# Designed miniproteins, single chains, continued (2), part 101

Each design is a single chain, and the fold is of that chain. pLDDT is the mean over its residues in the fold that is shown.

## One batch from the design tools (miniprotein)

Design m7500
Fold by ESMFold2-Fast:
Structure m7500 (fold): chain A 94 residues (1-94)
Amino acid sequence: MSPLVKGAEKLLQSLIDTIREMIAAGVPREEVRRQALSMAEGFVALLRREYGLSDEAVAELRRLLEGLIEATLAGDEAAAQRHLAEIVALLERS
């Protein structure tokens, strides 16, 4: 795995950890979802710039990030890790 992809993986893990911390702190689920989606849009802009993603790859990245957020909100650790792995694979082939 390239150093850039390792950096992206750490950012995505930080998103998961932030969602969990907000839930543990008693932040309402809808507020957590809104803030997580805002953070994800920032990651889309960053990764589009760093990896030169096509519009199709950006659309797929958004879909996978939404899946990651929903899995994390549901407490489905296995599903969250699968979405993270799919994002990493997308970035590696870009």
Scores: mean pLDDT 84

Design m7501
Fold by ESMFold2-Fast:
Structure m7501 (fold): chain A 93 residues (1-93)
Amino acid sequence: SSRKERLGASLASAGAINAVGSWVNTELARRSKDKAKALKLLDDGLQSARNSIELAKEAEATDPSLKPLVDKILEEARRVIEEAEQARAEVEA
């Protein structure tokens, strides 16, 4: 129980960190005047968002009591994916 609680918390923290990294990369891409750099930042941001989702799901599987926290991480990661996809379309236009 205690070991699973510590592991779950660690996975949830990693998920949250990846969600923040995804958001930062998406915002940096929007500020970039270099198309190639913007696309690279969006690719890195999308990968971080996917990693966030996987880590968050693993956290809930490890410790189901973390579900409310995991749901918030998943909501943020999915929001960033939508924003990054929109930013990609704008850069590629």
Scores: mean pLDDT 88

Design m7502
Fold by ESMFold2-Fast:
Structure m7502 (fold): chain A 87 residues (1-87)
Amino acid sequence: MTKAQRVAQVSKYDRLTIGQIRDILGLDASPSTVRDALRRLGVPVRGRGPDGIVDSSDFIAFIQNGGVFDLQVEIGVRQLQRAVAAV
């Protein structure tokens, strides 16, 4: 999916849950892993429960600045760290 297509999907929402972000980006990672990766990359994540919420404008800015690649790398690192810790 192109940046423009991702921005178009995000612009349908005022705010996104971590689950919606996972679906839009096609991420095969737990919601907690995606949430923690977004926070580490400086994306504001709000919420009082397990489902973090991201403002669509913040997420559009993140996509436009190439953050999707950085997010995929950060998720991969966290998944690898979890796998190593399980050994």
Scores: mean pLDDT 74

Design m7503
Fold by ESMFold2-Fast:
Structure m7503 (fold): chain A 112 residues (1-112)
Amino acid sequence: GREKALSLLGPLLNAIQRGDVDTLLKLVDEIAEALGITDPNERKILRLVALYLLLAKAGEKTPFIDEDLSDKSPLELIKYFPKIETKIVKYHREGGDLDALLAELEARARKL
């Protein structure tokens, strides 16, 4: 369970550094499965957090991250996960469209 999810964190951070969208989304789904996360909205939120970190690591500006993370180490990126997740959860709670947001961020990440 948790040990398997933690073992995937290194590969996830490497995918963020390389801008590898397909590997990123696959690893997010594998982490969600390892943690027993089956709720579709929780999985979308995890995918969104990962895509926001990938874009910020590439120096891209986004609505939830105004910081340039291109100079940040993998360990420093981990501390941003809860901050971004909190903002996305609030957006969803206030009636935000997670599917539209996910499609927009994936399209932006694939243009890098």
Scores: mean pLDDT 82

Design m7504
Fold by ESMFold2-Fast:
Structure m7504 (fold): chain A 76 residues (1-76)
Amino acid sequence: IPDEELEKVFNKYDKDGSGSIPFKELQDAVNELLGRNVSKQEIIDAARKRGIELSGDPNELISRAQFKLIVEELEL
């Protein structure tokens, strides 16, 4: 996925322009970007493979850099 497309999707869910999105929005952002239904568990597993430990708290903030790593893992 091109960085431009990833940035557009991330910015759509980053409503405050803070550079992060809450975990509760992460599944929707990933599904929109990949065009398929990815489960919460698949996202957590992909994050873990990239050294990102997600607690599962819906209000946990995911950075743009973490979002990119998770998406790259899910494309493999």
Scores: mean pLDDT 81

Design m7505
Fold by ESMFold2-Fast:
Structure m7505 (fold): chain A 85 residues (1-85)
Amino acid sequence: KKEEFKKEIEEAVRLMESDDPEAQRRAATRMAVLINEAKTLEEVDYIIQAAEELKARYPPDSPRAKIAENLIKLAKQQKEKLEKE
């Protein structure tokens, strides 16, 4: 359900906020899976919002900001795919 999906996104964002590179890598992988599994525009928009907020917290040239930017790109691609249905 929507609440379960939001919890998984929030948990992945929390892991990405960690200074542990291994946690950041696991979080990025989890977010990519959640993007591919998103079935509604609402779910994809929630991911885009979370990734945009994450990107805003770090310097533009930081590894975390670049990861967030790539996640935003993937989520927008998934949104376009869902909008064509």
Scores: mean pLDDT 80

Design m7506
Fold by ESMFold2-Fast:
Structure m7506 (fold): chain A 92 residues (1-92)
Amino acid sequence: SAEEIRELLESVVGLRLSDEEAEAVAAALPRLKNSDESVEALARELGAESLLEQAKLMLKGEIPPPIDFSQLSRGERVFFAVMLVFRLQQVP
């Protein structure tokens, strides 16, 4: 699961996660629902509320503006990775 998440994000969007970050994504992903409340709760837990507007756009099927992942905290990287994987699982 965590290794599959790492391979998916690196191959699709070029985002490279550490093993610890990938495990955090795998643990958070099944708790996320397609709702603003679920996304907001996860963002608060991970300290990633700065990314809430981008995450809400992703839930609506829109592409968020480009983000420089090197400028993100670990929690923000994990949160954004969860939203990317969740979005990819919702696309046919």
Scores: mean pLDDT 75

Design m7507
Fold by ESMFold2-Fast:
Structure m7507 (fold): chain A 75 residues (1-75)
Amino acid sequence: SAKERLREFMKEQGLSQEVIDKVLELVDKAGASPDSEERGLHATQAMKLVQDEANLDPEQQERFSRLIAEYIQSQ
């Protein structure tokens, strides 16, 4: 599933289970938000949290953004 792919990517980057759960919570909020601005805010918060914890390179950032978009679209 898209959620499992996103979770596995975060594990590969060395993120703790607590951080992974927080990111998934933010992405779930983004997917549930009817307002596009609120959706973007939650998605941005999830991306920043992972960037701060894992220090992703540009290619990893693009892959992560795509995984978030796929997960939101799957909801």
Scores: mean pLDDT 80

Design m7508
Fold by ESMFold2-Fast:
Structure m7508 (fold): chain A 83 residues (1-83)
Amino acid sequence: GPVQERLQALVEAATAAVQAAFPEVPRELLRFVAETAAILLHQGLDPETARRAARDSAVLRGMDEETAERVAELAVETITALL
């Protein structure tokens, strides 16, 4: 439905943005961070909380801390610009 279509659009936009900025990172991992950020922001969490959660989940998935921070920040910025 429209809610699922909007969430999917946010995920795709954020994935495209982080993939363009971090082409060396596996797309599956970038999409995971984008999905985490999109779900949390769509559920009404603030951008700072969503950024920290997306960053922490990326680190748990094997992304280094500095890259995870930058990917999470860009994903959140991309999604919040569309909200």
Scores: mean pLDDT 87

Design m7509
Fold by ESMFold2-Fast:
Structure m7509 (fold): chain A 79 residues (1-79)
Amino acid sequence: SALAQAQALVDRGVALAKEGDKAEAQGDKDKAIALYERARALFQAAADLLRDSPDLEAQTLEGIARIGAAVSRRAIESI
């Protein structure tokens, strides 16, 4: 289902963003940027997959995905 696929994309995005945070803490800025860019792309794909869904669960997950994409974009800008 679209919901299950979007959840998997969000889970992968979260994992990559956490790896980005770890790389940034270790001073590896290039690795952090690459990981945040991959996380942002996955969150955006999840949000796009759930676009215009009338289902409240899907709308909630789309919101989470959009926030994840924005946070990842902001993390890149701060490096």
Scores: mean pLDDT 90

Design m7510
Fold by ESMFold2-Fast:
Structure m7510 (fold): chain A 66 residues (1-66)
Amino acid sequence: MITLLATAAPGVSGEELKRALLEAGAVEVIVSPEDPHRATAVFEDEESARRGQRAVEELGGTAERL
C-alpha cells in the first residue's frame, strides 16, 4: 500500500480533502485532529495514489508520499 500526507489549501476543509481522496480510491483517510487541513490517505496501488495526488492538487493542496 502507498501512504500520502495531504495538506489542503487554507480555504479547503479536511472533510473536503477526505472526500476527494476517498473518491480517488483511498481505502482509508484520517483527518489530522491537530490540523483539520491535513489528512493521511492509504491507497492500494500506484495508480490510485497518483489519482489521489491529482485530486489534492486540484483542490489547491499538496500531497507528499510517505
Scores: mean pLDDT 81

Design m7511
Fold by ESMFold2-Fast:
Structure m7511 (fold): chain A 75 residues (1-75)
Amino acid sequence: AIPDSTVWDFILRELLGTMPGEGGLGPGETQAWPSLRELAKLPAEFLRDFLEDPRRYADTALPSYREALRRLAAE
């Protein structure tokens, strides 16, 4: 299932280091992109749901955030 807005806000913050509503990466943009180690810190339920339907999660994100979700799907 697609996460609700609260869970989605958490995902965007954890994966990209960007607060919801800012619309862009901060001065440390390279640090905002997720690594496998950072992904391992996410709730297991999110990772499981994402692996079942990663494209639905991308559709609920801001357009600028789709690259991080694409990298998750590629792993």
Scores: mean pLDDT 47

Design m7512
Fold by ESMFold2-Fast:
Structure m7512 (fold): chain A 97 residues (1-97)
Amino acid sequence: SAAFAERQEAAVARLRPVAEELGAMPDEEAVARAEALARATLSPPLLARYEELAARAKSPREVVVLALTLSALAELGEERALALLDAWEAERAALAA
């Protein structure tokens, strides 16, 4: 657990300047930059999950948050990132029911 917490914290620290830059941008520019980040950082299975979630997003800022979240999760490795996304989507589905 400690090693995963350290990797996640390091990923958040690396992405903090990117999140701050995107937060200062207009929505259209922020979405374009976030999508470029996702394509640059995510493996094909994680990118497919990002594209599916982004297609269901209710706002441009949700697309930006999804790109940052999945990029941070990718630092844990593909298998673990996919497992965490599955758990997160299951929790969201349970809360919506």
Scores: mean pLDDT 79

Design m7513
Fold by ESMFold2-Fast:
Structure m7513 (fold): chain A 71 residues (1-71)
Amino acid sequence: GTTKEQLEKAKEYATKAINSDDKEQAKTYLTQALKELGVDASEQLATQTLDQLKTTAKELKEGVDFSLAQL
């Protein structure tokens, strides 16, 4: 299962992706956030725009925040 430490790291990386103004930086941070959650989506993220990457990162952060509140 996902640990509290993995959720905290995923939140940190997702926040960095949301605050990125560069597509490659947003993709790199979002990829790391997903890897902390045990998901490898690097190839799928390669096709997304900066706006789509930031939207995905916001959705991910909301989900991580919800999970942390349940622990």
Scores: mean pLDDT 83

Design m7514
Fold by ESMFold2-Fast:
Formats: C-alpha cells, sequence, structure tokens
Structure m7514 (fold): chain A 92 residues (1-92)
C-alpha cells in the first residue's frame, strides 16, 4: 500500500540520517574541519527531513505522502554521499 511504502521510505531515511550523524562524529575526531562541515550538512538535512515529515503528516493524499517521502529519502541519500566524499578527500 502507499501507506506502507511511505513508512518504509521514512524508516530508510532515518537509518541513513543516523549513518550520516555517526560519520560526521567520526570525522570530527580525525579532522575537526571536515567533521564540522559534515555536521553542518547533517543539520540542514535533518531540518529538511523534519519539514518533509510534517508536510507528510498533514497530507490526506497517500500518493502525495509517498512522493514527499521519496524526495526526503533522495535528499538524505545525497547528503550521505556528500559526507562520504568529504571523508575520502580527508584520507588522501
Amino acid sequence: SHQQQYQQNLQQAQQLLQQSEKLSQDLLKTDPKSGKKAQDIVAKTQQTFDQMQQEGERSKDDAQKQQLAQNGLAQVQASLDQIQKIKEATLK
């Protein structure tokens, strides 16, 4: 159902956001400048995710809710990718 896909996308986004938070904390310990940059990305991503979740909870349209969750998941995935690239650059 659209409701199940919405919940699955939210759960995946939360898991990826937690990975981003952990990675930013690990970076902060090894390279404080890169870690701070990663934390700033996590903070902005969290705000965007929170707004998307609030919009989704207000919507009565299951298709719209699913689209919002898909967009949120894509943004969290992009943020994680950006933080991983920061880490790779730090190791070289």
Scores: mean pLDDT 83

Design m7515
Fold by ESMFold2-Fast:
Structure m7515 (fold): chain A 68 residues (1-68)
Amino acid sequence: SELLRRLTDLGVRMIQSAVDRVVSRKLGDKEGEKRSLAELYRYSSEASRLLGDDDQARENEEKAKEYE
């Protein structure tokens, strides 16, 4: 399924961003933590859009901008 493939790709990217956040936190890199949070919200927005939840997608996109 094309939908499953796209969701899987987003899941992998979200895991990578979550790892980056943990690493940044352990190193005291506050800017790295903010960047990783922004990425996580962007990927969550894309996943919500793929699942047909446009309202949640928009909310997550706005949250991502707060951490840029």
Scores: mean pLDDT 86

Design m7516
Fold by ESMFold2-Fast:
Structure m7516 (fold): chain A 83 residues (1-83)
Amino acid sequence: SEYEALVAAFREAEPSLSPLEREVLRALLDAESAEEGVERALALLEPHFEELAKEHGLSVEELRELARERLTGLARMIEALKK
């Protein structure tokens, strides 16, 4: 399945990912719902939003909303692939 292929790709890429990237992707893949995955991923990213917002020329609020939108799309895609 596409979900199994995604999980396999994640496992192959895991050694080359940062600890934060690994935890964010794991939160999305292991969550029981898209909503749970998004909230867990956002909680992991929250301490980094000030630095990331500065790097991308956005406000923290704009970056948080953009992150929520992108993570929601990814989480829903993962949930659909599980079915």
Scores: mean pLDDT 77

Design m7517
Fold by ESMFold2-Fast:
Structure m7517 (fold): chain A 91 residues (1-91)
Amino acid sequence: MKLFEEGKKYYEKGLEAEKAGDKEKAVEYYEKAIELYEKALEEDPENEEAKLLLAEAKKELGKLTGDQSLIDEALEIEIELGLERIKRALE
């Protein structure tokens, strides 16, 4: 899936920018990754990897910007993924 793969590239660029201390670039790359992951999930709503990486990107962006709403959204996605994983393990 092209959108998901492009999102991964931007997420990795965000991580590298954050490690380099370039907060402005990290924010730009995480915002782009979020946009691409959300579009990927419109095409494939059950893509667990895209949901996980969307949550990680939202969490990192929220920490960098102080946006508690993004951190809360990431936590909600992580909880939902955890519950689905437990549900599958019990089947």
Scores: mean pLDDT 83

Design m7518
Fold by ESMFold2-Fast:
Structure m7518 (fold): chain A 94 residues (1-94)
Amino acid sequence: SAETRARLRALAAEVRAALRAELDAAGVSPQERTQALTLLGLAEWGALTARSPAELRADFEAVRAWARANLSPAVAELVERHLRTFEARALEVL
């Protein structure tokens, strides 16, 4: 619904702000910062388009798996933690 989509977008904005703050505090490279925030954008798109809780969980796990494979361990950990928080809260909205 439009209400659900609005709530998911607001949640994504909150999670994005928190992730951005931690990335900036950690002094990560501009390239990894951009990649991390792009992954959050992919997770937001997944949350907005998921047809079921199972699809949402699968989409979020795919994004987290990519982070583990492609980002430095410290940045991957930050992304995974924020995405797990986003997933849990998104499931409460659905």
Scores: mean pLDDT 89

Design m7519
Fold by ESMFold2-Fast:
Structure m7519 (fold): chain A 111 residues (1-111)
Amino acid sequence: SAREKAREHARKVAIELYKKNKDKLPFDERLKLALATFLVAYATDGSIRIESLEDLEKLEEDFPSLREAVKAILNAKNFDDLIDYLKNHFQVDDETIEFLKEVYEELKKLE
């Protein structure tokens, strides 16, 4: 399905970014940036990518809710609080939450 293709593309982009920043950013910051990249790539069918905080400017006025969700990810204290925030404030569906959890667990296994 188109949604499965978007998920797989977003997953690959997030993992590539996580690996690219292994020697440049602390673990928690790398993880958050990769999760933000996953969400943006998934929501925009890969048309927008976040590789740095400066790339938040690519989230134009046309994507205000997505921009706020990315800010929430980058400012989250832990993953569980992030998931609760996304569910309560952005009405993110359970399927998207499960994809985010799957990517999180995969990123944690990368050394």
Scores: mean pLDDT 75

Design m7520
Fold by ESMFold2-Fast:
Structure m7520 (fold): chain A 101 residues (1-101)
Amino acid sequence: GQATLEQALSLVDQLAKETDPAERQALVDQFLALIPQLSAADLERLALHIIRLLIKETDPAVREHLEALLRAVLAQLRRSDPFTAEVLEGLARIALAVNKL
């Protein structure tokens, strides 16, 4: 539902700003617990939000955690909407490639 999506979006934003490794792991664990509760539309919105953050992120540790969250979101989305998941995975690959060029 909308409240679950808003909580998941907030956790991603908190993770991107968190500098403590133990707090980052706690945020990741909380986020992963929400994923099975989200609709396909909510998962799509969440994936797009994470992709936008990945484009701007320069900290390798934060990038690694954001990539892990994105993989979990896309895996869950693929169970209900495999075509949208494939499109978003393609966008993620392009976003990651731009930062390596």
Scores: mean pLDDT 83

Design m7521
Fold by ESMFold2-Fast:
Structure m7521 (fold): chain A 95 residues (1-95)
Amino acid sequence: MAAAEEIVARARAAVATLDLTPEERAVVETMLRDIRDIATDPSKLDELKKFPGLKKLAEALEAMIRAAAAGDEAAVQAEARRYIETVRELRAFAG
């Protein structure tokens, strides 16, 4: 079983290949912190899923953790893009 730090390292390596703006890179750093927290304590994912507005983010984080643990770089990249787009949607709705 991959340790939390190994999962974070794999996810970071996968997203390093993405062409991201500085704003998107900041979103990814928040995402990687959430991945570390959830990989350390899975109950944090269940708490996040209780909030309807955050369920889509929670599902992307869960999928990225599974993909990183499996070494599936393409799946990590796809879910990271989904996370970025979800954050963009939430910001557009709030603004």
Scores: mean pLDDT 80

Design m7522
Fold by ESMFold2-Fast:
Structure m7522 (fold): chain A 102 residues (1-102)
Amino acid sequence: DKSILELIREGVEALKAGDYEKAYQYFSEAVRKAVEEGDDVFLKDLFSTPVDATEFSGPYGPYLGYLFAARAAVEGDFEKAKELIEKAEKYAKEHPDEVVKL
């Protein structure tokens, strides 16, 4: 049984490999597990993120950005996927003390 952080790590690895469907699956499993386990920090970031979000903040913000990027890529919107990845990476770089480390 994989932890939330292990699922996020595998999602990031799949995303870097260009396997957007697998990345979306792993990030979606991390969301389901956070709901199942009552991870208040993850759920707060998720509940604060609108469905059409282009900005991501908080300890799990970048990983939600990667989830939305993977979803966009699966839907064929590679331009949006690239923009969301770049924004997620920028937030993680600017807030290294806030963002959860994998």
Scores: mean pLDDT 83

Design m7523
Fold by ESMFold2-Fast:
Structure m7523 (fold): chain A 90 residues (1-90)
Amino acid sequence: MKKEVAEELLKKGKEIAEQLLKIGEEAKKAGDDETAETAYGLAKSVLGRSKGVAEEILKSTPEEAKKLGEKEIEEQQSLLDAAQARYKAA
């Protein structure tokens, strides 16, 4: 898999996760804890899988290219931590 595919996957995973987190927040405000928990869980799953695939690609990537990918992985981890915290609070 090319690095460009990993970058697109991370970008799309982030966009989908942000939309799912918003759905969860709206459901939580409406008192629908079941939908909130499901949405936060899906966001966590999307972020975890996107990060995992990107990390596997980075393992086979030259050292210089890894540095840029590592920053994107750190951003994904921050979102994953936020999704996990919301999931536990739902």
Scores: mean pLDDT 72

Design m7524
Fold by ESMFold2-Fast:
Structure m7524 (fold): chain A 99 residues (1-99)
Amino acid sequence: GTRVPPTEDEIELAKTLKEMVEMAKAGAPDEEIREKLKETFKKLNLELSEEEIETLVTAIRLYAEGVSVEEARARHGEEVAAAVGSVKRAEEILEEVKK
């Protein structure tokens, strides 16, 4: 089926998630990634709980290490697996708007 095109906010979020993945690959500490997440979601007028932030930081780390959604589910459970899937979707969104 035809996918609904992503919004400008979804594209900006996707770009930020990709930047955080690259930061993790470059050896940035979790605190730096956490701060970037808080700033990004605050700009989007979205409030994340501390648990949601930690889940996303973990997912960004796992994705940067090449861990699959299925492997993340086995190691960390469904919430982390869903977050890894969201990071993967961010890259798909960026490739879709590039075409």
Scores: mean pLDDT 77

Design m7525
Fold by ESMFold2-Fast:
Structure m7525 (fold): chain A 98 residues (1-98)
Amino acid sequence: KLIELIRELAEKHTKDPLERLILEALLLQYVERKYGKLTPELEKERERLVKEVQKKLSELAKKEGLDAVDELLAKVFDILVEHEKEIEERIKKVLEEE
C-alpha cells in the first residue's frame, strides 16, 4: 500500500518521469526519517530508486549541464513544499491503517 501511495502522489504532482523518480525516492526517505526503519522490501525499492535517480541526473548533467539538474531539483522541491500537508496526511493514514 505505501509504495502504491508514493507512486500515486508522484504521478499526481508531476508528469516528468525523472521528477517522479526523485519525488518517490524523497518520499521513501521521508517515511524512514519520520516513522523509523523501512521494511526490507521498501529499503530495497528506495536503493533502486536512488541508483536510478543518480544515473539519470548524471546523464542530464552531461547532456544539458548542471543548471538543468538545479532547475529539475528546484521543481521537485517546490512540489514537496506546496503539497507538504496532503503528502504527510496521506502517508500517515496509510501507515496507521497497516
Scores: mean pLDDT 82

Design m7526
Fold by ESMFold2-Fast:
Structure m7526 (fold): chain A 87 residues (1-87)
Amino acid sequence: SADRKEYIKARREFEEEFKKYQDELMDLVDRGEISLVEGLERAKARIEEITARLLEKMSPEVAERFRKYAEVELAAIDREIAAAKAK
C-alpha cells in the first residue's frame, strides 16, 4: 500500500541519518573526546530531532505508526543512558 511505502521510506531515512550520526559519536567516544553518557545523550537528542522533522511530512496514519517506532527507539536509548549512569 501507499501508506506502507511511505512508512518504509521514513524508516530508511531515519535509520540512514541516525546511523551516520551514531558512527560519528561512537568515534568520538572511542577516541576519548566525549564520555559514553554524553554520546548517548547526544544520540537521544538526534533521535528526537530526526523524528520531529519526519513526522511533520507524514500523513496522520503513517505518523501514528512511526511515532510508535520512535517511542521504542527512545525507550531503548533511555535504558542505555540509565545503565551508563549507574556505572
Scores: mean pLDDT 87

Design m7527
Fold by ESMFold2-Fast:
Structure m7527 (fold): chain A 67 residues (1-67)
Amino acid sequence: VSEEEKKKALEEARKIAEEKGVDPKRAENTARFALEENKKSVEEALEAARYAAEGDDRKALEILLSK
């Protein structure tokens, strides 16, 4: 994943959290963790962030731990 793609993914995760009325830092950290630690794609990172923002921690973890 390029630095530009990573930056855009983190911005998108933050916006998703803001739209759902939750802490944008939580969604941003979930996406960052997916991209950097779990080597997930941008799409997978954003999907995990969406589930985390919705309070579905189980689905977020399933995405992070897949592979």
Scores: mean pLDDT 75

Design m7528
Fold by ESMFold2-Fast:
Structure m7528 (fold): chain A 77 residues (1-77)
Amino acid sequence: MEEKWEELIELVKKALEEAASKEVAEEVERLLREEREARAAGDAARAAELRARLGELLLSLPKEQLEAAEKKLLELL
């Protein structure tokens, strides 16, 4: 399961690197990894906080960058 999750994180990172920026891709990767780690540790409050931050970051991106990232991610899946 971790291997499949790692693959998903890499796909998301690649899509965001091409659609937005390397900085945004790295921040999203970090938030996804930390959220997964919090869930594994049973820290539901921390996991929820990290999910909220991830959502805010993604919603702060221009719509055209989000659409490009979605298209790229679907191409890689």
Scores: mean pLDDT 78

Design m7529
Fold by ESMFold2-Fast:
Structure m7529 (fold): chain A 92 residues (1-92)
Amino acid sequence: ENLKKLLELLAKLYEAQLKGAPQSEIDEIKAEIEKLAKKLSDESKQTLEDIVNELKPFAEELLARVERDPSITVEEAARELAERLIELLRER
């Protein structure tokens, strides 16, 4: 449950960053992530790190595509990221 909520917040953080959201909004999401992370077991923290490490290169490639192709919307990028996150959650 806490791991799932943390992954949902992580997806929201990436969406906010892609969207160019205000730093205050990004900071609020980071604060919620930190708060939930303190409640995770060491095993759940390792699982989260593994998921983040798998998602990170996908998120970086997606961001690079958005920057280079003005026809790609932030909404389309956020959708692809959400789909990948759901896929990783399903594989657990």
Scores: mean pLDDT 70

Design m7530
Fold by ESMFold2-Fast:
Structure m7530 (fold): chain A 65 residues (1-65)
Amino acid sequence: QSEEDRRHAERAKELIRRGDAEGAGREAGKISGVGPTQAELLKRAVEEGREENAIRALDSLEETH
């Protein structure tokens, strides 16, 4: 993956751990291959307190792209 995509993924994980759903969705949306729908679903998972699911999803996105 590009270094830029990895940076966005790492920042998104940091924001997820802080409980910043809006920030996490925004950074995830900047990753190549992550569309607005995927970013919004990630944001909703954080909002619902499903932080482990959100982090796992980011790990998968980093690996597949």
Scores: mean pLDDT 74

Design m7531
Fold by ESMFold2-Fast:
Structure m7531 (fold): chain A 76 residues (1-76)
Amino acid sequence: AAADARAVAEGRDALTRIQNALKESEKLGYKEASEKAKQVLEETERRIADAPDLAAMARVSREGAEKAQKILEEAK
């Protein structure tokens, strides 16, 4: 279904955003931000594994991406 495909795409995009925030923090030498972003990535992956459905997975992924982006922005 279109809704399921959208949720999967949102989840993938969100994980990619978390990974990009981590890589950017590492490239810029923001050690604390890198450690926090890595923790967010690990936490988000665990929460995705425990998600009861695709909608919950997408929501958790979005929350993780927002948290990682905030960490990167606060480090600048």
Scores: mean pLDDT 79

Design m7532
Fold by ESMFold2-Fast:
Structure m7532 (fold): chain A 72 residues (1-72)
Amino acid sequence: SKEAEEYVEKAEKYVDLAQENIDDKEKAGEYAKKGLEYAVKAVKLGEGEIALRAIGLALAAIGLMFEAGVKE
């Protein structure tokens, strides 16, 4: 699905932004939350390889949220 691929691209963008801003925990946490949001949307719409990429991005976003001190 083109929509699932677009959500993967958005998730990758926000995960990258969270990593680049990890020293700013508030900013990194916000980017990681956005990355997780788009990754979850991609998992719901994606199949096969796209779904696996989205799951990987969701796990990366959760790890970045934890590193940024988001405890929700």
Scores: mean pLDDT 84

Design m7533
Fold by ESMFold2-Fast:
Structure m7533 (fold): chain A 66 residues (1-66)
Amino acid sequence: SMEETIERAKKYIEEESKKIAKEPLPKELIDALKQLATNVIPSFKNWEQLKHYLRQVIKMEAKLLE
């Protein structure tokens, strides 16, 4: 269901952000990423495509934190 996909995406963002970033990402950025995930879910055919997209976005955001 869409609700389960949203919850899975939010959990993935929290977990992956902790793995990628040496320091905790700002809560505002995490919340923005969760909102982005919710908005883009209909654009992806399956979880694997969404997960790949989210991973790339998290990596980019982590690199921009200077």
Scores: mean pLDDT 79

